Designed miniproteins, single chains. Designs and how they scored, part 56

Each design is a single chain, and the fold is of that chain. pLDDT is the mean over its residues in the fold that is shown.

## One batch from the design tools (miniprotein)

Design m2053
Fold by ESMFold2-Fast:
Structure m2053 (fold): chain A 68 residues (1-68)
Amino acid sequence: AEALAAAVVALGEHQGREDVGERLARLIVEEGLSVDEALDRLLAEGLITQAERDAILAAVEWLRARQA
């Protein structure tokens, strides 16, 4: 959880969307949401686009594949 949250924050910073990265990390760590659920919340709130959601999810899945 901690490593995944850190990776998500780093992805948000690289996209120039520090606010999105921080909010996403808080949803995962504080509310216990999965990455998919947290991204769906951000998409529903209009904070990210579908393309940004897909890009973040692909990067997270790439990191998961290297860890498992």
Scores: mean pLDDT 69

Design m2054
Fold by ESMFold2-Fast:
Structure m2054 (fold): chain A 67 residues (1-67)
Amino acid sequence: DKKIQELAEKAGEAIEKGDSETALKYVEELSKLLEGDDKKATILSGKGQAERYGNEELAEGLRKLAE
């Protein structure tokens, strides 16, 4: 789905730039389009990327979203 691809790209760019608010927003929008294991995996993938870029605040926000 084109919308899922566009949101994933925007979320990834925001994580890389350290824009925590924008990244969290796009991951939340992605999570609304996904179900079950795919939803949780996508959120946790974003958390892993945030941790890799040293953004602990974003990683914690994404961890809470995955609950």
Scores: mean pLDDT 80

Design m2055
Fold by ESMFold2-Fast:
Structure m2055 (fold): chain A 96 residues (1-96)
Amino acid sequence: SAAEEARRRIDELAQTAIDVSNATLEAMKKEAEKDPERAKELYQAGKDAVDSLIDEIRRLAAEHPEVQAHADQAIATVRENLDKAEKEYEELLKKK
């Protein structure tokens, strides 16, 4: 069904957002010692990419209201993962 396809796409977008958050944090860890300004730029780029993926999930939910609850849960999971990455970023800055 169209709803099942929308749920699958939402799950794919959410997983991509989590992967982007994790890759961003790893890239920031590598740069933080050498270039803190570059690490900050990498964080901002990663955050912007995650926000774009969340917006795409919201757009799919608007097109398929029957998956709204599923989309809300996916967005919540993505945001929790991003919040964890932000806290790890703040801890990296404190150690300098």
Scores: mean pLDDT 84

Design m2056
Fold by ESMFold2-Fast:
Structure m2056 (fold): chain A 52 residues (1-52)
Amino acid sequence: SQEIQQRIAQLEEQIAELEKQIAAETDPRKRAILEAARLSLKVEVDLLRKQQ
C-alpha cells in the first residue's frame, strides 16, 4: 500500500541519519547502541516490504 511505502521511506531516512551519526561517533559503546538502533529499523523495513 502507499502508506507502507511512505513508512518505509521515513524509516530509510532515519537509517541514513543514524549511519551519519555512527560514522561520526568515536565512543565504541555509543556506536554499538546506534548500530543496534539502525539494525532494528532495517528489520522493520524488511517486515513492511513483505506486507506491501
Scores: mean pLDDT 88

Design m2057
Fold by ESMFold2-Fast:
Structure m2057 (fold): chain A 60 residues (1-60)
Amino acid sequence: ASEAEVDTLARAARHDALQAGLSEEQAEEVGRAVRDALTAGGSGYEAGRVGKALMERLGA
């Protein structure tokens, strides 16, 4: 994915985490996990699943 696509998806995941009631630190962790999955060659779908799983582990 392009840097712009990675930035957009990571920012969206961070925003979703904040809306789910996670702290800013936890939301940054979720956004980073999504970014890392995308930069490792994962699809947007795979990155979304990584973010979702981390949010659930953090109590969202």
Scores: mean pLDDT 82

Design m2058
Fold by ESMFold2-Fast:
Structure m2058 (fold): chain A 65 residues (1-65)
Amino acid sequence: GPLKELLRALARRLIELRIAAWAEAAGMESFEVEEVGDSEFVGVGHRGDEVLRRVFHSPILEALA
């Protein structure tokens, strides 16, 4: 229903912000977000010649699946 779609969109925004905050705290020059499942995302950070990957789980998106 419309509320479920709204909550899903907000939960996706929240996890994107969490990944952005991680990248900033880690001193990344740039970052990308990969959706690898309905509730799992990978932040891909770039710093010089280094690439760091970190998995982020959304319990909210898992509950809405």
Scores: mean pLDDT 86

Design m2059
Fold by ESMFold2-Fast:
Structure m2059 (fold): chain A 58 residues (1-58)
Amino acid sequence: GPARKLINQGIAYKLRAIGLEFDATLSSGEEKERLIRRAEELREEADRLFAEADKLLS
């Protein structure tokens, strides 16, 4: 159903964020900051998707 699709997308975004955070440990300066910022954005989007899924299940 719609909630499951949102949860699956949220999980995918969390996994992408983890990958970017790992890449950031191998980077420096401006690139490192960019990767960390992008990872934070993906985590926030995942949390938004999970909140939408919870609303659909309520």
Scores: mean pLDDT 90

Design m2060
Fold by ESMFold2-Fast:
Structure m2060 (fold): chain A 65 residues (1-65)
Amino acid sequence: SAAEEAELERRLNKALGLLANTDASLAAIAREVGFPSLATFSRAFRARYGISPGALKARIRAGKA
């Protein structure tokens, strides 16, 4: 539903902010934004953005170094 899609987008947008602005682990980010597991989070994130959260985290950190 549109409400479920909006909620998923909100959770994934929050995860982007955590990836960009904190050193939190991917498992901690998944838990904080309400995913039941890192695997579920990673699949949803890749489906939405076309890149895994781990790969995006590495790119963000490389760009800040």
Scores: mean pLDDT 83

Design m2061
Fold by ESMFold2-Fast:
Structure m2061 (fold): chain A 78 residues (1-78)
Amino acid sequence: MTLEEFVERAVAEMKKKIDELIKQGKSFDEIREEVARIATRAAKELMDRFSYEEAVEGMRRLAAEAQKLIDEAKKKLE
């Protein structure tokens, strides 16, 4: 698995989870907490599987994408 594929899969997992939680009527805080859990797990996997430089780049991209998804979820709940 490439770094790009890993980040793409992690982002897809976060997006799918957000969509599920919105359908279940979960609060914004609960959605944010679940995204944080997925991001934390993905960051640990990046550190375990990739070089330091790739892990740092992956974590940077993952954090940016997670923030975009959280911002989008907030707009959908309003």
Scores: mean pLDDT 84

Design m2062
Fold by ESMFold2-Fast:
Structure m2062 (fold): chain A 68 residues (1-68)
Amino acid sequence: LLEELIEEGKRLMEKAAKEAESVEEAEAFIRLAIGVTLAVGRNKLSEEELERLREELERHGRELLEKL
C-alpha cells in the first residue's frame, strides 16, 4: 500500500505541474497533491510509513519544481 500511495501521489503531483500555467501555480497545486495523498495515508499507514510517504513526495515535488 505504501508503494501504491507513493506512485499515486507522484502521478497527482506531475499532473498538477503539467496543468499549471505558472511556476507559482505549479507549486501550489503540487503542495495540494501532497496534502491530499498524506490525508489518505493517515488512516491506512503506520507513523513510520506516513513519514516515508511524506519524505518521498516532498523530494519528488522539489525535483519537479527544479525542472520548471
Scores: mean pLDDT 79

Design m2063
Fold by ESMFold2-Fast:
Structure m2063 (fold): chain A 63 residues (1-63)
Amino acid sequence: DIEEKRRNMLIARAEFVKQRAEKLGVEEALSLADQAIEYAKNGDIDRAEELVDQAEELVRKAA
């Protein structure tokens, strides 16, 4: 199932960025990553992807 694989990939990406955000102290990115995981679990894949992209950008700017 392509949607299931996409969901699992987004959750993995969000968990990875959450760990990086926690280590760097970027509270905003950590919050966005948590929200992305919840949206992905609820099947809102497009919203989850948008939030993961935002969280990743914040972490990159903080690194």
Scores: mean pLDDT 84

Design m2064
Fold by ESMFold2-Fast:
Structure m2064 (fold): chain A 64 residues (1-64)
Amino acid sequence: AAAAVDAEAIAETVKAVSRGLKEGNYQKAADELKRIAERAAARGASPQTVEGIKRLAEIFEKEA
């Protein structure tokens, strides 16, 4: 259950990160990552996965 939700959240995160780096729109990437983290948490993702995505969003927001 949690492992499947984590895998989906990680896949969405990789796509958002790749898009943000390619486009240079770090604020948009940060906003997408925040949404992914909230959705993952609501669906029962592990706390470690949710925290990791939130930290990544914070990094992108600081680079914006």
Scores: mean pLDDT 81

Design m2065
Fold by ESMFold2-Fast:
Structure m2065 (fold): chain A 62 residues (1-62)
Amino acid sequence: MSPEQRGEETQKLLLEQGVDEKSAKEIAELIKKAHEYKQQGNNEKAEELLKKAQEIEDKALS
């Protein structure tokens, strides 16, 4: 699955879970970027972006 496809699927799932459109887009972009870095071998940067995405998701669902 491409980073772009991962972002699109993530956005759809977040919207289904009740996350607002703005937060869902921000989370999806971070996940897309994280998977791009992972493909480049930059696992540290990927993990940083995934943590940021999780923080936004946690706030949006509270």
Scores: mean pLDDT 80

Design m2066
Fold by ESMFold2-Fast:
Structure m2066 (fold): chain A 77 residues (1-77)
Amino acid sequence: SQAVLEKIKKILEELEELAKKYPSEELKKLLEEAKKIAKELLEGGKSNMSGEEALEKLEELEKILKEAKELAKKLAE
């Protein structure tokens, strides 16, 4: 649980930094999508979300961060 919370925090912090450094509509969309998934993970932890579902959503957050980093590289060119 704590490890998942720390991972979520780290991913959101990295996405916020990327969106600040490279202001674009696409990066803003990725950040908002990540915030939605993070909210589902936090709210799901209070309900009947399985550990497998939580892991899958965390993996989805990691994919969004990877996409944001790739987009940021293109914007930095």
Scores: mean pLDDT 80

Design m2067
Fold by ESMFold2-Fast:
Structure m2067 (fold): chain A 67 residues (1-67)
Amino acid sequence: SASFEEQQRLGIAVLWLLKKEGKLSEEEKKELEEALKELGWKEPSEEEQKKAKEILEKRKKEAEELK
């Protein structure tokens, strides 16, 4: 099972990828910047980026099926 810290890091990685794609609101950008500052992170690890991409692909597929 993922630890609480690992789950938080993964959530931050998802927001980081969305920011890179230009898909974040201003509120979400602020949340991401505060989280990255607290962790001393510039970017997520490659493994965290891969897991975050899988989450985003799943969300995108679900959103397209609801249209």
Scores: mean pLDDT 75

Design m2068
Fold by ESMFold2-Fast:
Formats: C-alpha cells, sequence, structure tokens
Structure m2068 (fold): chain A 71 residues (1-71)
C-alpha cells in the first residue's frame, strides 16, 4: 500500500541520519516496490545520490517521494 511505502521512506530517512546506509537501502527497496511511478522516480534518484555518497541529496529526494505519496 502507499501508506506502507511512505512509512518505509520515513524509516529510510531516519536510517540515513543515523548513518545506517544498509537499513536505509532495505527500506528504500521496500518503498520502491509499493510506490507509484512518480514516487519510484524520486526513490531512484535518492538511490543514485546515496551511491555517490551525497547523503544531503539522498534525503532531499526521499522527502520528495514522501510528498508525492502524501497527495
Amino acid sequence: SLARAREALERALEAIRAGDLETAQRHMVLAYLLSSPEAQEAIRKAGKALGEGDLEAAEEHLRRAIEVLSR
């Protein structure tokens, strides 16, 4: 469900802030599988930023995905 996707994204944000990138990645994958196409694009961009070590950009894109799922 989209509510579960949003919850997973919120947990991913908390994990990034805690420096637990493995937990963040697991929650992002779950969110991606449960999300709309627009939210999936934002999650994909967050994953790319995370892979590049840009945690600030990763958080920004995850916040965008949460906004999409909150419409």
Scores: mean pLDDT 86

Design m2069
Fold by ESMFold2-Fast:
Structure m2069 (fold): chain A 97 residues (1-97)
Amino acid sequence: IEEAKELVEKAKELVVEAIEATENLEAQVSATLALVALGLALEALEKGDIEAAIEGVEIAKKAAEKALEATENEEAKEKLKEAIELLEEALEILKKE
């Protein structure tokens, strides 16, 4: 659980950096949706609601993937790819619980 929380927090930071790097509005909207979903997932983890946390991370991952597809900024792409990888690792840990 602690490892999953750290991965989600790192992914959230990377998504913020991607929003700051991209000038594409569609990418900013999708990345912002990912941030909202990650915030809700972290709240679920704090409450011990693993099922809700998994759902939040899955939603965030899909939103980050849409942001990655929409952005043309290489720095934003790098940050989003790293965030998606961290979210996949978090899901693997959470599903084991």
Scores: mean pLDDT 85

Design m2070
Fold by ESMFold2-Fast:
Structure m2070 (fold): chain A 60 residues (1-60)
Amino acid sequence: GAASRERRLQALVDLDRADRELFIRLAEKYAGVPRAVLERLSPEEAARLVLEAAERLHAQ
């Protein structure tokens, strides 16, 4: 649901702000988003892209 999705988005934003390098490594490994793309985005933009990529990859 929307509330669950917003909680996941916020968790990704919080991770990016706390440890951007860890966020990027996990996003590459589990969501298939390239490092070069993520490095150019704000935490909010990166989190949204990663969440959408993960949702497509896991068909949920």
Scores: mean pLDDT 83

Design m2071
Fold by ESMFold2-Fast:
Structure m2071 (fold): chain A 68 residues (1-68)
Amino acid sequence: AKFTLTPIDEETVELTASEPGTLVLPDGTEVPLDGSLVLSKEEVLRATLVLPDGEKVDVSKAVEVVIK
């Protein structure tokens, strides 16, 4: 699966996925991801993305992030 993390500001990012999935936040909250989702940068970078095929991806290790 392909996905991109785009910073909106210092605390907020947009996570965009090519395939729908479920984002599991550090507190265990499951959030549907269908296209894109705007979240706290800290929480999304510590989250796990679960794809429809059951693949699990650590967001912090597999997203393209714009860095300064």
Scores: mean pLDDT 70

Design m2072
Fold by ESMFold2-Fast:
Structure m2072 (fold): chain A 76 residues (1-76)
Amino acid sequence: SRLEADILVALGRMFYNIAKKLAEQGKYEEAIETYEKSIKLYEEALKLDPENEEAKENLERVKENLEKAKKKLEES
């Protein structure tokens, strides 16, 4: 349903923002786990609403930030 898709997008955005804050604090392991949660939520939203451009764009940004966090963890 559209309401379920909207809720999943909102939750994905929330976890994305939390993960960015964790990465800013150097908590890369926690940031990685939280980015992965955000990714799963956006992927579920896109299963319900495949045309959601916000979800598509944010999913790509989360994936990019996940890879950056993984590289930072390897450097630590």
Scores: mean pLDDT 88

Design m2073
Fold by ESMFold2-Fast:
Structure m2073 (fold): chain A 82 residues (1-82)
Amino acid sequence: TAEEKFEEGLELYKEGKLEEAAKKYEEAIKLDPNYAEAWENLGKVLFELWKKDPSRTEYKEKALEYYIKAGVIRLEEAVRKV
């Protein structure tokens, strides 16, 4: 399930395996595109990868994009609860 892939990503992140964690979060998103936590954690991991190698500007750009995506999903969910 998307949740299982997300949990696998969290464990890899705790181990410092950032690229492997990113792949698991991508798998979670493929299973559930509205999984805001997965988008947010993918953005976080990519931003950390960019900080380790600032020449890889694609990681920074994708991180910003994925943070925005997570925010939009969370905002839509919050509005639907009102």
Scores: mean pLDDT 83

Design m2074
Fold by ESMFold2-Fast:
Structure m2074 (fold): chain A 76 residues (1-76)
Amino acid sequence: MKPSEDEVEETARIMEEAAERLEKNKGKATPSEQIAAYALALVGLVVADLSDASPETIQRVKEAAERLKKAADEAG
């Protein structure tokens, strides 16, 4: 069973919300929060890769993953 378009869109939204919170807490995030952000980025990319979602939705996940990784890097 492949992830649906809606599941991939929800995944992107969760990633975007996590990135926003991490960005607002620059220099205050714990190492556990940074690792969780990297893990979420990887999971999101896997969900998108396993899906037949639209190219636009897949691109949104890729951008969210890059944003999460950058936010995690800047949080330490």
Scores: mean pLDDT 82

Design m2075
Fold by ESMFold2-Fast:
Structure m2075 (fold): chain A 60 residues (1-60)
Amino acid sequence: MSAEELEAEVRRLLEEGRRRGELPERLDQMGTALALKDVERAKEMGEEVRRLAEELGLSF
């Protein structure tokens, strides 16, 4: 996944997470990294969110 694709996915997950109130702390960390333009950190948090989503039975 490219950096641009990752940022788009992070933003989508952040918005959905905020609406549902699910994974707020992890999504806040991803949002903070994205706001700081820290692509590597946003990528790491994106992988964590993906793992959490898999635990919830979501597939990507």
Scores: mean pLDDT 65

Design m2076
Fold by ESMFold2-Fast:
Structure m2076 (fold): chain A 81 residues (1-81)
Amino acid sequence: SMEEQLQEALDAFEADLAQLEALARQTTDPEVLRQLLQGLDRGLGELAQLRKHITDPALLARLAALEARVRALRAEIEAKL
């Protein structure tokens, strides 16, 4: 179903975000950090597109939590630059 596809997309996003969080905390390379910021900006765009298709309150809450995590990671990376 569309809902199952949306859940799978959010699961994949969470897994990818966890890897980016780990990488951002392990590196001090400004070039890598800038590339991560670009990836996070693309991720926010992807979440904005997914939001248009979500009506389930639980999935919306999950998406909002992911948006908050992306923004927190962006702030963390910007502080290192």
Scores: mean pLDDT 89

Design m2077
Fold by ESMFold2-Fast:
Structure m2077 (fold): chain A 96 residues (1-96)
Amino acid sequence: GMDPEEAAKKAEEAAEKAEEAAKAGDGKAAAEAAAEAAYYAGLAGESGPSKEAGEAAARAGEAALEGGIKAGDGVSAAAGGVAGAGGAFSAGAEGA
């Protein structure tokens, strides 16, 4: 499997993509980035709780939810929010 530290780093990179896409008004790209962050947060969590990866997934989901709503793309907003929450849970993030 993937190194948990590498997975956490990829989750963080995906969170940055989600935030950038949301700022650009691209709800679909933000939701896709949130799903990517959730996937890597899940991988990081397989080796034990990963606060870093879980927080990244949560941030990506929040960005996708807010960006999608602002863009008028409720489907992408909902998908991104769900992905972020799921990723945070899978990673065992503190306060998720």
Scores: mean pLDDT 80

Design m2078
Fold by ESMFold2-Fast:
Structure m2078 (fold): chain A 73 residues (1-73)
Amino acid sequence: TLVDAEAVERAYRDLSAQFGEEEAVKHVAKAVLTLARQGKASAGALETVADYLKKAGFDDEAAKLYELAKKLA
């Protein structure tokens, strides 16, 4: 099953409750990138992670994921 934006939102919510927002976004980004390399992440999933990365101040990483999302859309 393809990972979508809703799956990313659930993972971020659950991880941020346990480990805080910065730790959560790093773990979700790593997982979604791994799944994207396997063809198992949607453009929406990548855009959602990029939004969280940008909000957390990781602008360079967010930009890379937005570009990857454009290629999948």
Scores: mean pLDDT 84

Design m2079
Fold by ESMFold2-Fast:
Structure m2079 (fold): chain A 57 residues (1-57)
Amino acid sequence: GPPLPRTPESQKLIEEGKKLLATAKNTQEVTRGIGLILRGIGLDTEAWLKEQKEKRL
């Protein structure tokens, strides 16, 4: 599965996307929910890569 959220911003986007999917009434809301989740995952991945370079983990 996807990695756990590493930032409050990525966590907020993923949770907002999940909420939209749970209450989606049309295709546009489904698309928006998925987009928010993907954006959150992208931010988490970027934050992890930045941390790796800075901490040399």
Scores: mean pLDDT 73

Design m2080
Fold by ESMFold2-Fast:
Structure m2080 (fold): chain A 65 residues (1-65)
Amino acid sequence: SLEEKIEEARQLTELLARQRVLELVGPDADITIERLDDTTFQATGVLGDRRAVVTVRSKVLEALL
């Protein structure tokens, strides 16, 4: 269904944001995820003195919404 596709796309977008931050900061980083709007997620990762912020916008969610 459309609702299932939207939920899957949201989950994938959040996972992508998380993965990108882990690649920048390291696998043991503390990750915080925030939903900025219906298509956009922001991940913040912190590990010691290292910090990264990644914003991901889903073109899939833009097409579905």
Scores: mean pLDDT 85

Design m2081
Fold by ESMFold2-Fast:
Structure m2081 (fold): chain A 84 residues (1-84)
Amino acid sequence: AKETLRRQARIFREQAELLKEKGAVGHGARAVASTLEAMADPDKAEEYRKEAERHIEETRKIDPQLAEGVRRAVEAFEAAAKRL
């Protein structure tokens, strides 16, 4: 489970790096990647959550509708993590 989350976070982080040039989508992908890393490493969860929030804010400056979708996804992942 934890190893699977780390692998998925790595894939999203690599994809986010490729999408970084695309502005809002790149920032959105990084927010999701940081959220998955928070789930994989609870000891650093606060740091990763702050990174996710910053990327959501950058997405909001470019595409507010996409930022709202990303925020809902992040909140859903955090809610799932609290249930575990």
Scores: mean pLDDT 75

Design m2082
Fold by ESMFold2-Fast:
Structure m2082 (fold): chain A 107 residues (1-107)
Amino acid sequence: DAEAEIARLRAEVEENIGRIEDPAVAEAIRLMVEAAEAIADPDVRTAALTVAAAMARAAVEGADPSELAETARAMADYVAAHEADPEAGARAARLLREAADILRAAA
């Protein structure tokens, strides 16, 4: 059930965002969620939310923001390659690159 999985992933990310100590890292993860919401393809959206949830967990555990930035940039490239809607893909990739830039500045 893709809809139930998306709802679960979104709830996990929101819960973990509240537990992230660095407000810049929390803002970057929120931008990754916003990027996922811009994605039209349900499979690409689920992949983006799965990555955002994993990064939020890692951030709560004290992961290096530079490593999180690398993951956000890789996700931007993935969305650009796999999202069939060019407007949705471009918007999502832009938000993911903005998140990566914030994470690199927080490192």
Scores: mean pLDDT 84

Design m2083
Fold by ESMFold2-Fast:
Structure m2083 (fold): chain A 82 residues (1-82)
Amino acid sequence: SILEEIEKEKGPLPKLPKGSTTVDALPYNGYLLIESDEEFKVGDVITVNATHPVTGKKLTVDYVVESVEERDGKKIILLKPK
């Protein structure tokens, strides 16, 4: 439900780079959905880099894996702020 709602509102999911625990993305309503080709578990930490589209200001925040689902051959990870 929440995964489907975020995908419909935000468009394509940001993809976690291969071999990385850091993703460039903007959160939606405090949560963040990302796509990954790698195995993660609930409680794992992913670092999120957000860049303001106008000012270019960068903010780095640690997120925690809330859930992991596989859909259409892709791993979808729901993140919440740590």
Scores: mean pLDDT 71

Design m2084
Fold by ESMFold2-Fast:
Structure m2084 (fold): chain A 57 residues (1-57)
Amino acid sequence: AEAILAVVDEYAPLLDPETAEEVRALAEEIAKKKLSPEQAQEAAEGLRKRLEEVLAE
């Protein structure tokens, strides 16, 4: 849960304010799901890859 929010905090300054707000809201919803440590790591890694793709385009 905390891992995904850390990814958002890392990338938020690089995004438009509107996009940063959407990504933060998504991460908060995922954090609320009480994922296992393994699922939380996978979710954080997936979000990081998605944000890297968005920033590359």
Scores: mean pLDDT 73

Design m2086
Fold by ESMFold2-Fast:
Structure m2086 (fold): chain A 108 residues (1-108)
Amino acid sequence: MEELIEAAKKGDVEAARRVLELTAQGKVSGEDGRIAAKTLAEKGVPEAASLAMRALANGNLTEDDAIEVAKLMAEKGNPVGYAALGALYDRRGDREKAQEAFEKANKL
């Protein structure tokens, strides 16, 4: 486990994906899951947002962590990032920001 988390921190995509999957299952800390999710988003892995959203839904990531991952995906031009960002803002009741994010997702 320690070696897997260390590899994820060093930018290993397969290790980061595994760490985030384990975070969604509650088997790895939210802090290590956040680092893994950011690594995946920075490397352009499309599943980063969906895995982060799953970890959030299971209570194993914070809403702010999921928003950060979705923003990183969106900054790389991935419409999945904007779609996830819209869902997250809608969840917290920020309808204006949710609408803006969904409109950007639809234009990409």
Scores: mean pLDDT 80

Design m2087
Fold by ESMFold2-Fast:
Structure m2087 (fold): chain A 67 residues (1-67)
Amino acid sequence: ASLEEKANALKQYLIEEGLVTSEEELDLLLKNGDFSVIQFGPIAKALGISPVELAKVVVELSKQAKE
């Protein structure tokens, strides 16, 4: 899967699990540099990716939120 596909999967997961209430809330947290909702180990396991790959996906989401 592409980084964009993984980024979309991460957004979906965070909303469905109730870790954020909306994409707009997630974008605000990422713009502010607040990554406290990103529990790398459990989320990486749930998405079937490594924590290092998840970090790359979070960077991609942060860029999308800032642009």
Scores: mean pLDDT 74

Design m2088
Fold by ESMFold2-Fast:
Structure m2088 (fold): chain A 78 residues (1-78)
Amino acid sequence: STELLEQAKRLAARGLEYIWRGDFEKAARLLREAARLAEEAGLTEAARKFREAARYAERGDGEKAKEKAAEGLGLLDG
């Protein structure tokens, strides 16, 4: 679904913004929701990347969280 894809992309982008702001708790919640929507859209690899990003954010690893969120976003665009 195009709507699910667009929502997942918006949530992941917002999650990435919260990582850059240092708000890892909000970032993790947004990235987990992005993963759920990506999986509903059939984009299993993007969903895995967003779950990895959320886990890194929960651990306070902003660099790895950004890396995985960006990878997930790239999979939504490709």
Scores: mean pLDDT 87

Design m2089
Fold by ESMFold2-Fast:
Structure m2089 (fold): chain A 56 residues (1-56)
Amino acid sequence: SGAELAEELKERARNAKSDEELQEVGREVKKAYEAGLISEEQAEELEATIVRAASS
């Protein structure tokens, strides 16, 4: 489900070890949203999570 995918992407963002990994998660979030697999709210939360992870 979209909720499961969103949680998987969120965990990947939180556990990312490099900027390259965070960029890959960001690309997957965009693709999932464009494909209708996650909601706008889920995509926004995921992007916020990526920004926080990048800010250490």
Scores: mean pLDDT 82

Design m2090
Fold by ESMFold2-Fast:
Structure m2090 (fold): chain A 59 residues (1-59)
Amino acid sequence: MSLEELEEGIRRAEEELRRAMEELKAATTQEEIARAIGRVLRAMGDIFELELRKRKLKA
């Protein structure tokens, strides 16, 4: 996996996080809120994992 692939993955995960936060802001039902929170947590986890992998590659 290249550094460029990791950086692209991070950009995509950041985009997903932004969309998930917009869905959370628009959510009006308990089900919509739960789904949006789940997506936010998943996107944050993806960003964290990719950033850790990126740092390991540079070390």
Scores: mean pLDDT 81

